# Designed miniproteins, single chains, continued (4): the designs that were tried, part 46

Each design is a single chain, and the fold is of that chain. pLDDT is the mean over its residues in the fold that is shown.

## One batch from the design tools (miniprotein)

Design m13670
Fold by ESMFold2-Fast:
Order: C-alpha cells, then structure tokens, then sequence
Structure m13670 (fold): chain A 93 residues (1-93)
C-alpha cells in the first residue's frame, strides 16, 4: 500500500501537483482500500492523458470511486467547478 501511494504521488508531482495538494491526496488515499487506490490510479491516469490537471484528475477519480453512479463527464465538470470555487475562497481567507 505505502509504496503504491508513494509511486502514485510521485507521478502526480511530476505532472505538476503542488506539495500541499500531494499531502491532501496522500491523506485521502490512506482512507481507501488497496483496490480502491488501484481504481483511483487508473481513472486519474486516464484523466491526465486527456489533459486534466493533476489535482482535478485525482479529485474526479476519488469522487467516481466513492459514487460510482456519477458519470465520468459529470464528475469532471463538477470537480473543475468546485476547484475554481475553492481557489476563490482561499483568496478571501
């Protein structure tokens, strides 16, 4: 488990994920089973290949693993919208 998480976060860092976001991702992955982590990695890799940012790729992957009834396209759209709102909220404290 630990080695798989480290390999995955290394890939995300190389793709441009910040150290702060890597810590949040690592914490989220530690709450999942090994099989769930594997599924998250598969979905995130596909999203990265499609040009999605590393943070958005991991957020969509986590959401789809937690809520399999949500479509890939809907999850992607919602994750991007949430990310924009989160960044604006961070500027306002």
Amino acid sequence: MDERIERFVELLREAGLSDRDVEAVREALLGLSDEEIRRVEEIARELLEKGVSPLDAIQVSLALVAEPSVSFEEGLKEALEIQERRERAAKNK
Scores: mean pLDDT 73

Design m13671
Fold by ESMFold2-Fast:
Structure m13671 (fold): chain A 117 residues (1-117)
Amino acid sequence: MVADWDQAEEVLLKKIYELYQYDEEEKEKLEKIREIVREARLEAEKESGKPGFWKPEKVRELAIKKLQEKYKLSEEEAEKLLEEYEDMVNLAKAALSGQSSEENIKAAAEDIRKLLA
């Protein structure tokens, strides 16, 4: 379910915040992106007609539209921001497994920060 996925991401992001000591501005920007992705998953789930099921392509489409509307980004800027958010989450998973550096995660956060400025 979307709620179970959202809880898993919340736990991962909380660990990232604790391990890499993001400031309040960085945390706020990441939480805003997460909320948009969550809303996109909920809409995709409703469109599928089946609880707990969504098309990844539809989630991406809806998230891009929501980023464009909320932050007045171009389609390319919204797509890049979403990709950088996904990369950060993947780097966090790798870091928890001892496979990625702290510097890589901080770099991804800085790129996200720049796009939301």
Scores: mean pLDDT 69

Design m13672
Fold by ESMFold2-Fast:
Structure m13672 (fold): chain A 70 residues (1-70)
Amino acid sequence: SMAEKEEIIKAVLAGERAAEAAKNGELLEIKSKEDEERYLKELEEEVENLSEEEKERRLKVFEEVRKKAE
């Protein structure tokens, strides 16, 4: 479903943000439930603004990351 694909894309985007923070020597910290809700809302808005090509790319990244983690 579209909702399942959106959830996967959000997970990939969250991973990209965490990796970027780590690369810069920063820890991406969700300090409160309110911070988590804002973060999730920002991810949702980012997903809505992605092109179909960018959505497909993130879905493929998720599949590749899963294979690499095994």
Scores: mean pLDDT 73

Design m13673
Fold by ESMFold2-Fast:
Structure m13673 (fold): chain A 72 residues (1-72)
Amino acid sequence: MLEEALRIVEELAEKHGATPKARELIQKARDSLAAGNRAEAAQYLAGAIFNLPDEVRDEVVARIAALEAERG
């Protein structure tokens, strides 16, 4: 799910715009995931979500929840 969550955050950040801080945290999450550090990637991804506008954050949460529901 971490890879899918990162994809959702990147997609919505591009569509709606993101602060420089949110964009930096998305990049750090991607780099950490590529390095195999899943715990660090998850932490940066959470930080990125927190730094998105409220409306964009709500959409991210809804899309992640829908993916989790589909997997059981």
Scores: mean pLDDT 81

Design m13675
Fold by ESMFold2-Fast:
Structure m13675 (fold): chain A 85 residues (1-85)
Amino acid sequence: MGASIEARVAELEARIAELEREAAELEKTNPQAAKEVRDLVRRARAHLAEARRALEAGDYKTALQHVTEAERLVQEAERVAKEAR
């Protein structure tokens, strides 16, 4: 259970890093979309931080809830970035 959630956290962190690079490029042509992507990424990071704390405490249910919300926010940020191109 923990290892699976940790893998999902690592995958989301990689996707967030890519979104930050995309937001930097979008700021040149669509600053409003860049701001929206950054706001979603910031919220996703907060959930990943909570997921890590829950994993350290052995609370896999809470960790999974936060990872799931972070995934939703990352997917929305990816949608915003794609539509803004």
Scores: mean pLDDT 88

Design m13676
Fold by ESMFold2-Fast:
Parts: sequence; structure tokens; C-alpha cells
Structure m13676 (fold): chain A 73 residues (1-73)
Amino acid sequence: AEELLKEAEELEEKARELEERAEELRRQAEELRREGREEEARRLELEAEILEGLALIYRGVAKILKEKAKKLG
């Protein structure tokens, strides 16, 4: 039970890191767009979308682990 909760917390932490990195990339992409560097901006936006998707997966797995920990007592 404790191990499942710890794994869930670690996945949630990784998800937060990915979300923060995605926000950083989106901010950098906006700066690149202002400079007229549209292709580079689009690349960073796509990378941010991938990181956001991975964060959702990690959060989903963490939720399942937490629910299993509660059921196992």
C-alpha cells in the first residue's frame, strides 16, 4: 500500500515537471514568433504538446495506483 502511494507521488511529480517544461517551451515559442522565427516556434509548440500528453498519462497511472492502494487497505 505505501509503495503504491509512493509510486503514485513520484509519477505526479514527474507530471508536474513535464507540465512546467511544456509551459516554458510555449513561452519560448511565443518569443520566437515575435522574432519571426515561426518554424522554430512551431517545433517547440509540438514538443510542448508531447510533454503535456506524457504528463496526462503519468497522472492517469498515478490515479489508478492511488485507487488500488485504497482498495487493498
Scores: mean pLDDT 85

Design m13677
Fold by ESMFold2-Fast:
Structure m13677 (fold): chain A 74 residues (1-74)
Amino acid sequence: VSHEELKEILIKKLKENGVSEEAIKFAEKKLEELKDEKNPEELLRKVTEEVIKKFPEDAEKIREAAVEALLELK
């Protein structure tokens, strides 16, 4: 899975789960900052943790989106 492919899938799932636009933009920034992480599951985990830390009100939606993204990658 390419970094761009993982980014597309995660952003799609965040939008589908109604995560705020601010949290989605922050996730995009974190995906770019962490682009050297070659393990897709570790990248998703790290990005998800950072986004939840900054946007705890969206935590459940973000976790659901991350699970859905991980399932689509398998």
Scores: mean pLDDT 82

Design m13678
Fold by ESMFold2-Fast:
Structure m13678 (fold): chain A 93 residues (1-93)
Amino acid sequence: NEETIKALEEVIKAILEALKSVDARDTSPLEEAIKLIEELRKQGLISQQLADELISLLKEAIEAIKAGDLQKAVQLLIAAALIAIGEIIDLEL
């Protein structure tokens, strides 16, 4: 549980960095967050289902940024962060 919680905390940090970069229309932090999630899933620290859900939201956020829909990108990133936070809460309880 400790390793999984730490992995989810790193995912949340990556999503928050992506959120800070939305106004600059910089997708690089989102791409790095996807890479981190893929690595953590490969290590078995997060489930395939959770990884797929988070990656899907991040990919949609990248497309929203490219389309100039920054409000949608922010909403998708907040949704991804809340999912990761919810997973930590479930592991602590």
Scores: mean pLDDT 87

Design m13679
Fold by ESMFold2-Fast:
Structure m13679 (fold): chain A 77 residues (1-77)
Amino acid sequence: VEESVELIFGPLIEKLKEAFEVDPEEAKPIVEEVVKEAEEKLESLRGKVPQEVLDKVEEEIKKLAEEAKEIIKKKEE
């Protein structure tokens, strides 16, 4: 089950990491798209996947998204 979750969220996590390397104009749609998709997927998997696994994925995505948002703000200055 962890492997199935990694297959769903792995590409989203990698996409968030790419947002760190691009300009704000490119990063904004990446972060928004990934966060929205991740939230929808996490919600749909509640009760179907152990909460511990979902918590790990949510924590990683949330951390990366917040870091990306901080970098975007800094670059927009």
Scores: mean pLDDT 76

Design m13680
Fold by ESMFold2-Fast:
Structure m13680 (fold): chain A 63 residues (1-63)
Amino acid sequence: MEIRAVAPGEFEVRVDPDEPVEVLEASYNADGSMTLVLRNSRGEVVTATVDADGNVTIERKLE
């Protein structure tokens, strides 16, 4: 899974066909960062944050 920012408020998510990931929610923060909530094929929910500079951090925030 790879995430990149292409413009303010726009991003690209690339997923492998063998590891399908579903985007459940996308939110915009006041500081220009974006938060994505993703579901893996195992049913695990993963949160990814994209900064205004396009830096991506992936971690679980719901557990």
Scores: mean pLDDT 65

Design m13681
Fold by ESMFold2-Fast:
Structure m13681 (fold): chain A 52 residues (1-52)
Amino acid sequence: SFTEEQINEIKELLKEVKGLNEEEADKAIEQLKEQGYTPEEIIERLKKLKAS
């Protein structure tokens, strides 16, 4: 399950990497949860995108 700390990290990464606002980031997280992604997978993927 997603911890509050992991949700906050993912939201910050989505805002920084994708330029999403708070509401868009929340919706993106819910969509990724529905697709079965783990918080660790999401964080790793977003960090790779940020590094590129």
Scores: mean pLDDT 83

Design m13682
Fold by ESMFold2-Fast:
Structure m13682 (fold): chain A 58 residues (1-58)
Amino acid sequence: SREEILRKMMELGALEVGLTSLKISYEKEGDEETAKKYEERIEKVQEEIEELDRKLKE
């Protein structure tokens, strides 16, 4: 349902914020490899949000 899609988008948005904070933390510590892994996860979350937004319009 539309409500389920909106809830999932909100959950993914919260996850994106959390992952961004972790990425920044590891960047500050010089752990570039771990920071890159979080960047890749952020990109996947953003793609999922975009796909759900498209479904809301259908």
Scores: mean pLDDT 86

Design m13683
Fold by ESMFold2-Fast:
Structure m13683 (fold): chain A 62 residues (1-62)
Amino acid sequence: SSEEEGVRRALTRAYESLAGRPPTEEELQRLLDTYRELVAAGASPAEIAARLDALMRELAAR
């Protein structure tokens, strides 16, 4: 979907800005799965942003 494509692009750009490299397909899939879980749970935009930032930092440290 266009929404999923938009989220995928946003996560890729955010990760690349943080890590200095694009995410792997596995890393991007983990970010997308986490995003979907948080949206399904009714998390606020601020909570989603904080949780994704934490996960991106964990993945970038590898």
Scores: mean pLDDT 85

Design m13684
Fold by ESMFold2-Fast:
Structure m13684 (fold): chain A 66 residues (1-66)
Amino acid sequence: DTSLLNKAETFLDNAEKALANGDKLEAEIQIGSAALVAGVLKALSADSTRIDEIYERILSIEQQLL
């Protein structure tokens, strides 16, 4: 639902801020939380377009953590 989608986006926003500050550990924790929420949303057959956008952001941030 919209509240869980917003929660996943908040975790991603926090991950991006942590990454910008050089805090890779915090970024990893936040991205992991976003991935868990996105996984639940996917299992519940929520809005696939919005879930795909969340996974794209997860992938982008994970690439920067390498």
Scores: mean pLDDT 82

Design m13685
Fold by ESMFold2-Fast:
Structure m13685 (fold): chain A 69 residues (1-69)
Amino acid sequence: MSEEERRKEAEEAIEAARELIKEAETLSVAEQAAAYILAISAANLGKEEEAKEVIEELKKAIEEKEKKE
């Protein structure tokens, strides 16, 4: 995999993860796992800072949803 391909793949992963997080109210366990995996993949491909931001947004969305009784 070239550096250019890794960068493009990381960007696509971040975008996909953020799209899933935007639907926090309908975020199923499978979608939560998918968003987390996408963020980790982006971090592994060199976008660690953006991946951390996405993971924090995901955690916040999950905690908000789980706090509902």
Scores: mean pLDDT 75

Design m13686
Fold by ESMFold2-Fast:
Structure m13686 (fold): chain A 65 residues (1-65)
Amino acid sequence: SAAAEAVRQAALSVPGVKQALAGERGDTIVVSVIADSPEAAEQAEKNARDAAEAQGKRLEITVSV
């Protein structure tokens, strides 16, 4: 999904993000992020949320540090 890939890339673009996976489920993008710090985790969540909103999708996100 182009929408899911845009959200995945937005999360992965944050320094300190080790892995980002995203998939589309109807009107929702489901994202899983692994970050090396709480600061990277917070920024990845913000970037993913902004990207999902730009695609007109809801976001469900799980972040691990």
Scores: mean pLDDT 85

Design m13687
Fold by ESMFold2-Fast:
Structure m13687 (fold): chain A 65 residues (1-65)
Amino acid sequence: MIEAEYMGGMILMAASAAGVDVEVRVEGDKITVRITGPDEALAREVLERMKKAAEKNGIKVELLP
C-alpha cells in the first residue's frame, strides 16, 4: 500500500538522521540501498530495521555490500 518511491525517501531520511551515508534506488516494488560511508555497522543496523518495515508493506529492500 505504501509506494516504493515514498519508502525510498523514508529510508534516505532515516539514514541521514542517523548520520550514515547511503545511495537509494527505486525500481518498481524494489528498493536497492548501497552504503557509501565509513560507518557500515551502524548503517546496516538502521537499514535492516527499515527493511523490516518496508517488507511489512510489500516492498522488497536489498542491501548491497
Scores: mean pLDDT 75

Design m13688
Fold by ESMFold2-Fast:
Structure m13688 (fold): chain A 60 residues (1-60)
Amino acid sequence: SPLLERALAAFDAGELTPKELGALILHEVQGLSYEEVAQLLGITPEEAKELVERAREKLG
């Protein structure tokens, strides 16, 4: 997955936090809803959405 490869490279470069990487992979690669991502990470669905959006923005 090109998205997964870019996300892992950005994380290795220190550009993504562990939560941003985790939320992005769970939502975009695994196809989980924001509610499902939130349950797995112990956060709100709104926070899960914000983490995915920030990760996407950082990846360009």
Scores: mean pLDDT 86

Design m13689
Fold by ESMFold2-Fast:
Structure m13689 (fold): chain A 97 residues (1-97)
Amino acid sequence: AITGTESGGGTVAEGGSVTLTVTGLSGTVASVSWFRGPVSPERVEGEGLGIAPGSNPTLTLTNLTAADTGVYRALLLSAESPPTLAIGEGTTVTVVP
């Protein structure tokens, strides 16, 4: 199985920036899809934010506003056959005035 843990969240001032990443990657991870809101293997209902390669699984958010506040989750896709999906527990970004 593949694993990883989201990191880089926290409290950020409005207009600032934050870089989210996945640490502790194990197995062969082909890609990481970033979402804000609820994501699970059974149900993906979060807002899609982009796809990063497993070699550089980062999401940089700039010019932050209160609308960017939320739980950010990474959906990991393995390069194995058949592909395996894994979802981290998420990291919280809180944007303050």
Scores: mean pLDDT 74

Design m13690
Fold by ESMFold2-Fast:
Parts: C-alpha cells; structure tokens; sequence
Structure m13690 (fold): chain A 60 residues (1-60)
C-alpha cells in the first residue's frame, strides 16, 4: 500500500542517513517515530503527495 511504501522508504533512508551523517541513536529513533505518527495522521491523498515529495528529495 502507499502507506507501507512511504513508511518503509523513509525509515530505511533515515537509517542510512544516520550511519553516514553520524546522527545519534536517540535522534534516529525519534525521527522514525515522528514519521510513523505523522503518516498515521495523513489521508491517503496526503500520503501519496508525501511519498512523491520525499522520493524526489531523497533521489537528489
């Protein structure tokens, strides 16, 4: 589903970024939880827009 794709993509990207950019363990966990909660508040249309925006940003 769109929600699952968005959640997995962001979570995986955040984990990679944490390793490359030396984020703290606490920062990574907080960001992941924030994103999970954020996605839960979005409508399906908003999730699709968020996925598109995030994928564009992440591919740069």
Amino acid sequence: SIREKLLEAVKEYLKKEAKENNWSEEELKERIKFVEEYIETLSEEEQKKALESLQESLKE
Scores: mean pLDDT 76

Design m13691
Fold by ESMFold2-Fast:
Structure m13691 (fold): chain A 64 residues (1-64)
Amino acid sequence: DYLEQGKQALAAGRYEEAVELFEKAIKENPDNVEAYLLLSRAYRALGDTEKAEEYEKKAQDLIF
């Protein structure tokens, strides 16, 4: 499960790997709100505030 692997990578500080895994999770399930929120967190950890805000907004748009 890409989502679970991404969570493990994020917890281990492997942020680039976490981004890749969460992107794969979103590709398999584009309405997975949790994957967008976790991708946002990974981008914040990488210092990419613009990408973090983009994916946080996408998560919000899925739940309204």
Scores: mean pLDDT 85

Design m13692
Fold by ESMFold2-Fast:
Structure m13692 (fold): chain A 82 residues (1-82)
Amino acid sequence: SVADLLRRVAEQVERLAKAIENGASDEEIQRLRDEVMAAVDELEKHDPDLARAIKSGVDAAVENRDPEALRALAETLRRHAA
């Protein structure tokens, strides 16, 4: 379901936030980002506007090393899944 996919993306986004917060390597951060993007690509088939917004938000937060922005995004995705 779309709700299950949104919960999965939210969990992956939180893992990415934790990795950034804990000073993970660029390689590990990129790997976690790629996992998020793969799930978001699946979401794009159902909600292309939401998928585009998530991709933009994740890329901005990774570039800026901003775990708080990623946690806010994850919370928003959980609300959409409710």
Scores: mean pLDDT 87

Design m13693
Fold by ESMFold2-Fast:
Structure m13693 (fold): chain A 79 residues (1-79)
Amino acid sequence: SMELIKHYQQFVDDAIANAQALAKQGKLDEAIFELDIALGLVRIARGVAKIAGDEEMVKALDEMIDRLDAARAAVEAQK
């Protein structure tokens, strides 16, 4: 559902914001760890959606994975 997609978007937005806050404190490894946990959870959700045939959810989760990957790369670039 669109409402569930918005719930996942909020989760991803919060994970990125938390990681950025950690990175600003110089806690780069903690920031990467938080993003890796979020990536794991979103990838599991994507797998479930794919098995269910929910192509709209798979597409939305793929976009969220890309955002998490970009955030992770930005933190890694600070090392």
Scores: mean pLDDT 90

Design m13694
Fold by ESMFold2-Fast:
Structure m13694 (fold): chain A 76 residues (1-76)
Amino acid sequence: EEREEQRRKLTEEVLAESDKRLAELGNQPATPEDYRKLAEEYEKKGDERKAVIYFTAAGLLEAARDFEKWLEERKK
């Protein structure tokens, strides 16, 4: 079970770091779609490293949002 715990911590760290990076760039997206758009822009510029980071953040944020919505339904 420590493997799941480690992945959860990593996911949170990745999202936090991505948010900090975007805030520093003057971009503070609120949705995974914003992250994907930034990833595509960086890929177009040839910055593959940043493109991968933002694409990963978008996917993780999407999964986190879906999971939170699922939890809210169960909090009744």
Scores: mean pLDDT 67

Design m13695
Fold by ESMFold2-Fast:
Structure m13695 (fold): chain A 80 residues (1-80)
Amino acid sequence: MKKIIENPTVEDVVKLLKDTGLKTLPVSIQDIEKIEEFEDYYKVTFKSPEAAETLIRAAKDEGVEAELGDDEYTVIIKKK
């Protein structure tokens, strides 16, 4: 089911890390504008393109599938 979180908390990030297999968030939580949860993936929107690119690189280094979404601010991260 779709869930939208416009002010992500530490608990929201911990759930995302657990569901995706990422070990750590490589950016500040305050760099995240919103998190959208789908059944098979998360859509994370950042306040800067640099934060989005940092997450994609970290995910690839950890073997987690992540890619740019509709714009340079948005990352699609697959659940494991």
Scores: mean pLDDT 83

Design m13696
Fold by ESMFold2-Fast:
Structure m13696 (fold): chain A 64 residues (1-64)
Amino acid sequence: MIEPSDEELARIAEELGVTPEQVREALRAYFEDGATVEQIAEALGVSPEKVRRAIDRAREAAKK
């Protein structure tokens, strides 16, 4: 389970134009429920490229 810090969630949320809670839910859907990047992008109304970037940032933050 990937759990980035509240600060990192806030940064990702600002980048995507959504709330930190929506970012947390999207990360849960991806890492726990097996949702695809495309499904999350449609749900949040952002590009799949931005979602992939957000997931990569979350992985980096959680590894540190």
Scores: mean pLDDT 76

Design m13697
Fold by ESMFold2-Fast:
Structure m13697 (fold): chain A 74 residues (1-74)
Amino acid sequence: MEELAERLEKLAEELKEAAEKGDVEKTEELAEEFLKLAEEVAKLAIEQGLSREDAEKAVERARELAKKAIEEAK
């Protein structure tokens, strides 16, 4: 799980950089990868004892971050 969380942070940084550069296409691709990985991390976290509600909130935060990045890239 730790490796997936680290990858998620790396994707979040890449997503921010692409958005700041105004690269809409790259930002959308990174946003999709970021959200997919966030959902996988959330599933594993639930299996390891995180509440489903806390996991859902983490995924919602990831979706908001992805949406904001895409809007900023436009």
Scores: mean pLDDT 79

Design m13698
Fold by ESMFold2-Fast:
Structure m13698 (fold): chain A 70 residues (1-70)
Amino acid sequence: HHMEELERKKREAERRKELSQLETDYVNKAIEADEIYKKDPEKGLEKMQEVGSKGYPELLAARRRYGREL
């Protein structure tokens, strides 16, 4: 019982770490898109759309999945 409980807590910690990394990745991509927009608005808008249409939904899906598993 106790070993299984400790292993479960380790899995929870790893999931939280993965979610935190996904959040950091999303923020970094959003910042990168904004910086590109300042120099090249056309390419920046394409990157912003990519972050919004792919990055954010993926982050929300991960939050929902990890929140349910935790």
Scores: mean pLDDT 74

Design m13699
Fold by ESMFold2-Fast:
Structure m13699 (fold): chain A 66 residues (1-66)
Amino acid sequence: SMERAEAAQRALTRLHIAGKLTAEQARALMDMVRAGASPAEVRAALLALGLSEEDAETVTRALEAA
C-alpha cells in the first residue's frame, strides 16, 4: 500500500541521515517494500546489511503499523 511505502520511506530515510544506511542501500530496501516484501523479509535484509536488531525492529514496526 502507499501508506506502507511512506512508512518505510520515513524509517529508512532516518537511518540514512543517521549514517546507518547508504542512499543506495535505502533505495534497494524501498524497492523491496514496493515489490511487496514482507516485514520479515525487510528485517532480514536490514540485519544482513549489518544494522542492529533495534533499527531493524523500528522499520518492521513501521511497516506493520501501516
Scores: mean pLDDT 85

Design m13700
Fold by ESMFold2-Fast:
Structure m13700 (fold): chain A 59 residues (1-59)
Amino acid sequence: MEELLEKGKEAFEKGDYETAIKLLEPLVEHSPEAASLVVEALNKLGKSKEAYETMKRAG
C-alpha cells in the first residue's frame, strides 16, 4: 500500500494523472489521501462524474 501511494503521488506531481489514478485507485476505500488525489486527478482530466463516484467510495 505505501509503495503504491508514494508512486501515485509522484505521478500526480509530474502531471501524469492517468498513472496516478491507476496506482491510487486500489487505495481509495482505505486511504483518504489516495482518494483525494484520485478525485483531483479525475477532475483535471475532465472526468467529473468519475471524481464524484470516487469521493462516495472514499473510506
Scores: mean pLDDT 80

Design m13701
Fold by ESMFold2-Fast:
Structure m13701 (fold): chain A 60 residues (1-60)
Amino acid sequence: AGELFRATAVVPKTSPEDLELRPGDLVEVLEEVDETHVRARSLATGEEGLVPKSYLERVP
């Protein structure tokens, strides 16, 4: 199981690889892509995509 994170702001879908999120959406982080981005899966929709780390807060 991946770590759970919550979106802290609106994450827009600006490219086909982006995961669109609303504040409060829960995501499972699947892998770290680079220093600023992760690949995550939305628990609400099951969609996967890239999310900037700065928009995510770890759920304890």
Scores: mean pLDDT 81

Design m13702
Fold by ESMFold2-Fast:
Structure m13702 (fold): chain A 55 residues (1-55)
Amino acid sequence: SSSAQLEEDARRVRDLGLAAGLSEEQAQRLADRVRAGMPVDDARAEILALRSQQA
């Protein structure tokens, strides 16, 4: 696996989280989890779950 791909995926997840209305801290924590090996699809599901909890 490419370290560059993991950094790109983490950055996209952070940006998606922020666009979805998550705090900087929540978005950064998800990005850190993606960098640690969480699949992007799982991170996307987590963004939706966190948004549902904030509603």
Scores: mean pLDDT 81

Design m13703
Fold by ESMFold2-Fast:
Structure m13703 (fold): chain A 89 residues (1-89)
Amino acid sequence: MEKRKEALSKVSQLMAKANEAFKKGDYEKAVELYREALKLIDEEMPDDIVTKINVLRKLKEVYRKMGDEEGVAQLDAEIKKLIEEAKKK
């Protein structure tokens, strides 16, 4: 239980830093920070699909700003897969 709270706090901090990098136009740094957040979610709270989807959506917006259409499509597919898995409970 404590590990999940610590992980969620770290994910929130990483997302805040990534959002600041994104606002500054540092898309490479934003990608690094969102990817780090995804790794923490997968390791510490893999059942928290809502938080994972939120991070993936933010990462998708970064790839869109970079003009990475392939990256956007891959992330969109991953998000859709997670939503389908969520519907199955």
Scores: mean pLDDT 82

Design m13704
Fold by ESMFold2-Fast:
Structure m13704 (fold): chain A 79 residues (1-79)
Amino acid sequence: AKSNLEKGKEALEKGDYEKAVEYFEQAIKDDPNLAEAYLLLGEAYWKLGQKDKAVEAFRKAIALDPSLLEGVQKLNELL
């Protein structure tokens, strides 16, 4: 069976950003330290125009894994 992280990535690829948010939120419930799930949640919120939620998600991703340069770049684009 596919993980919630994988399902979220598929939803993002298909442009189903609301469904992607739901899957990434579930992935975070399964593993609250999964920095990648916060990074992708931020991208889904950004695509939905939810800039404040995207910023919070990117900050959480960077806090969990400071090596996530993509999160830093996205945060700089939103600020």
Scores: mean pLDDT 81

Design m13705
Fold by ESMFold2-Fast:
Structure m13705 (fold): chain A 114 residues (1-114)
Amino acid sequence: DPLREQAVKHLEEKDYEAAAIALGEYLYRTSKFSDDEWNEIVLKLTEAYTKLKGKPATYIDLIAEILKNLYEKTKNPEEAVEEAEKLVTEAFERIKAGADPVEVVKEMLERAKE
């Protein structure tokens, strides 16, 4: 997929924001959620991440931190993007199922570091 390949390239270049934007667009385009469901979950992730950081932050900032931590851990941009895709997809499914967004984001950040 061109967007997924673009995410890998940007991550290899240490452009975490551009990598997060490309991955975010790929996940939206391949998502089985409606636009309303997607936007509601993005808002919940944004609010949860902002709360955990103690300062304003975006959904793209969350994906960028996950990608950076996974790339530092794996030393492989393709593996980092693959693991980020899994973590973000699982987070969307859990939040749709009624999981607490703060707990979901906390677990995503912990799994990306370890």
Scores: mean pLDDT 89

Design m13707
Fold by ESMFold2-Fast:
Structure m13707 (fold): chain A 64 residues (1-64)
Amino acid sequence: SRELALLQARRTVLKSAIYYLEELIERYKKRNAPKEKIERLEEEKRRLEEELREVEREIAELEK
């Protein structure tokens, strides 16, 4: 299915973006960056994780 293929591609992109943000957050924590900067990155990561959950739900529905 074209729809399934696009969702699988979106899942891959989201996982990569989340991984990048995790690495970035750890680097900023190690450098003792301002709390506000770290909180903004953690909020962005949380948003991507929520989008990933939605994409995974749609994939599961299509794989029934």
Scores: mean pLDDT 87

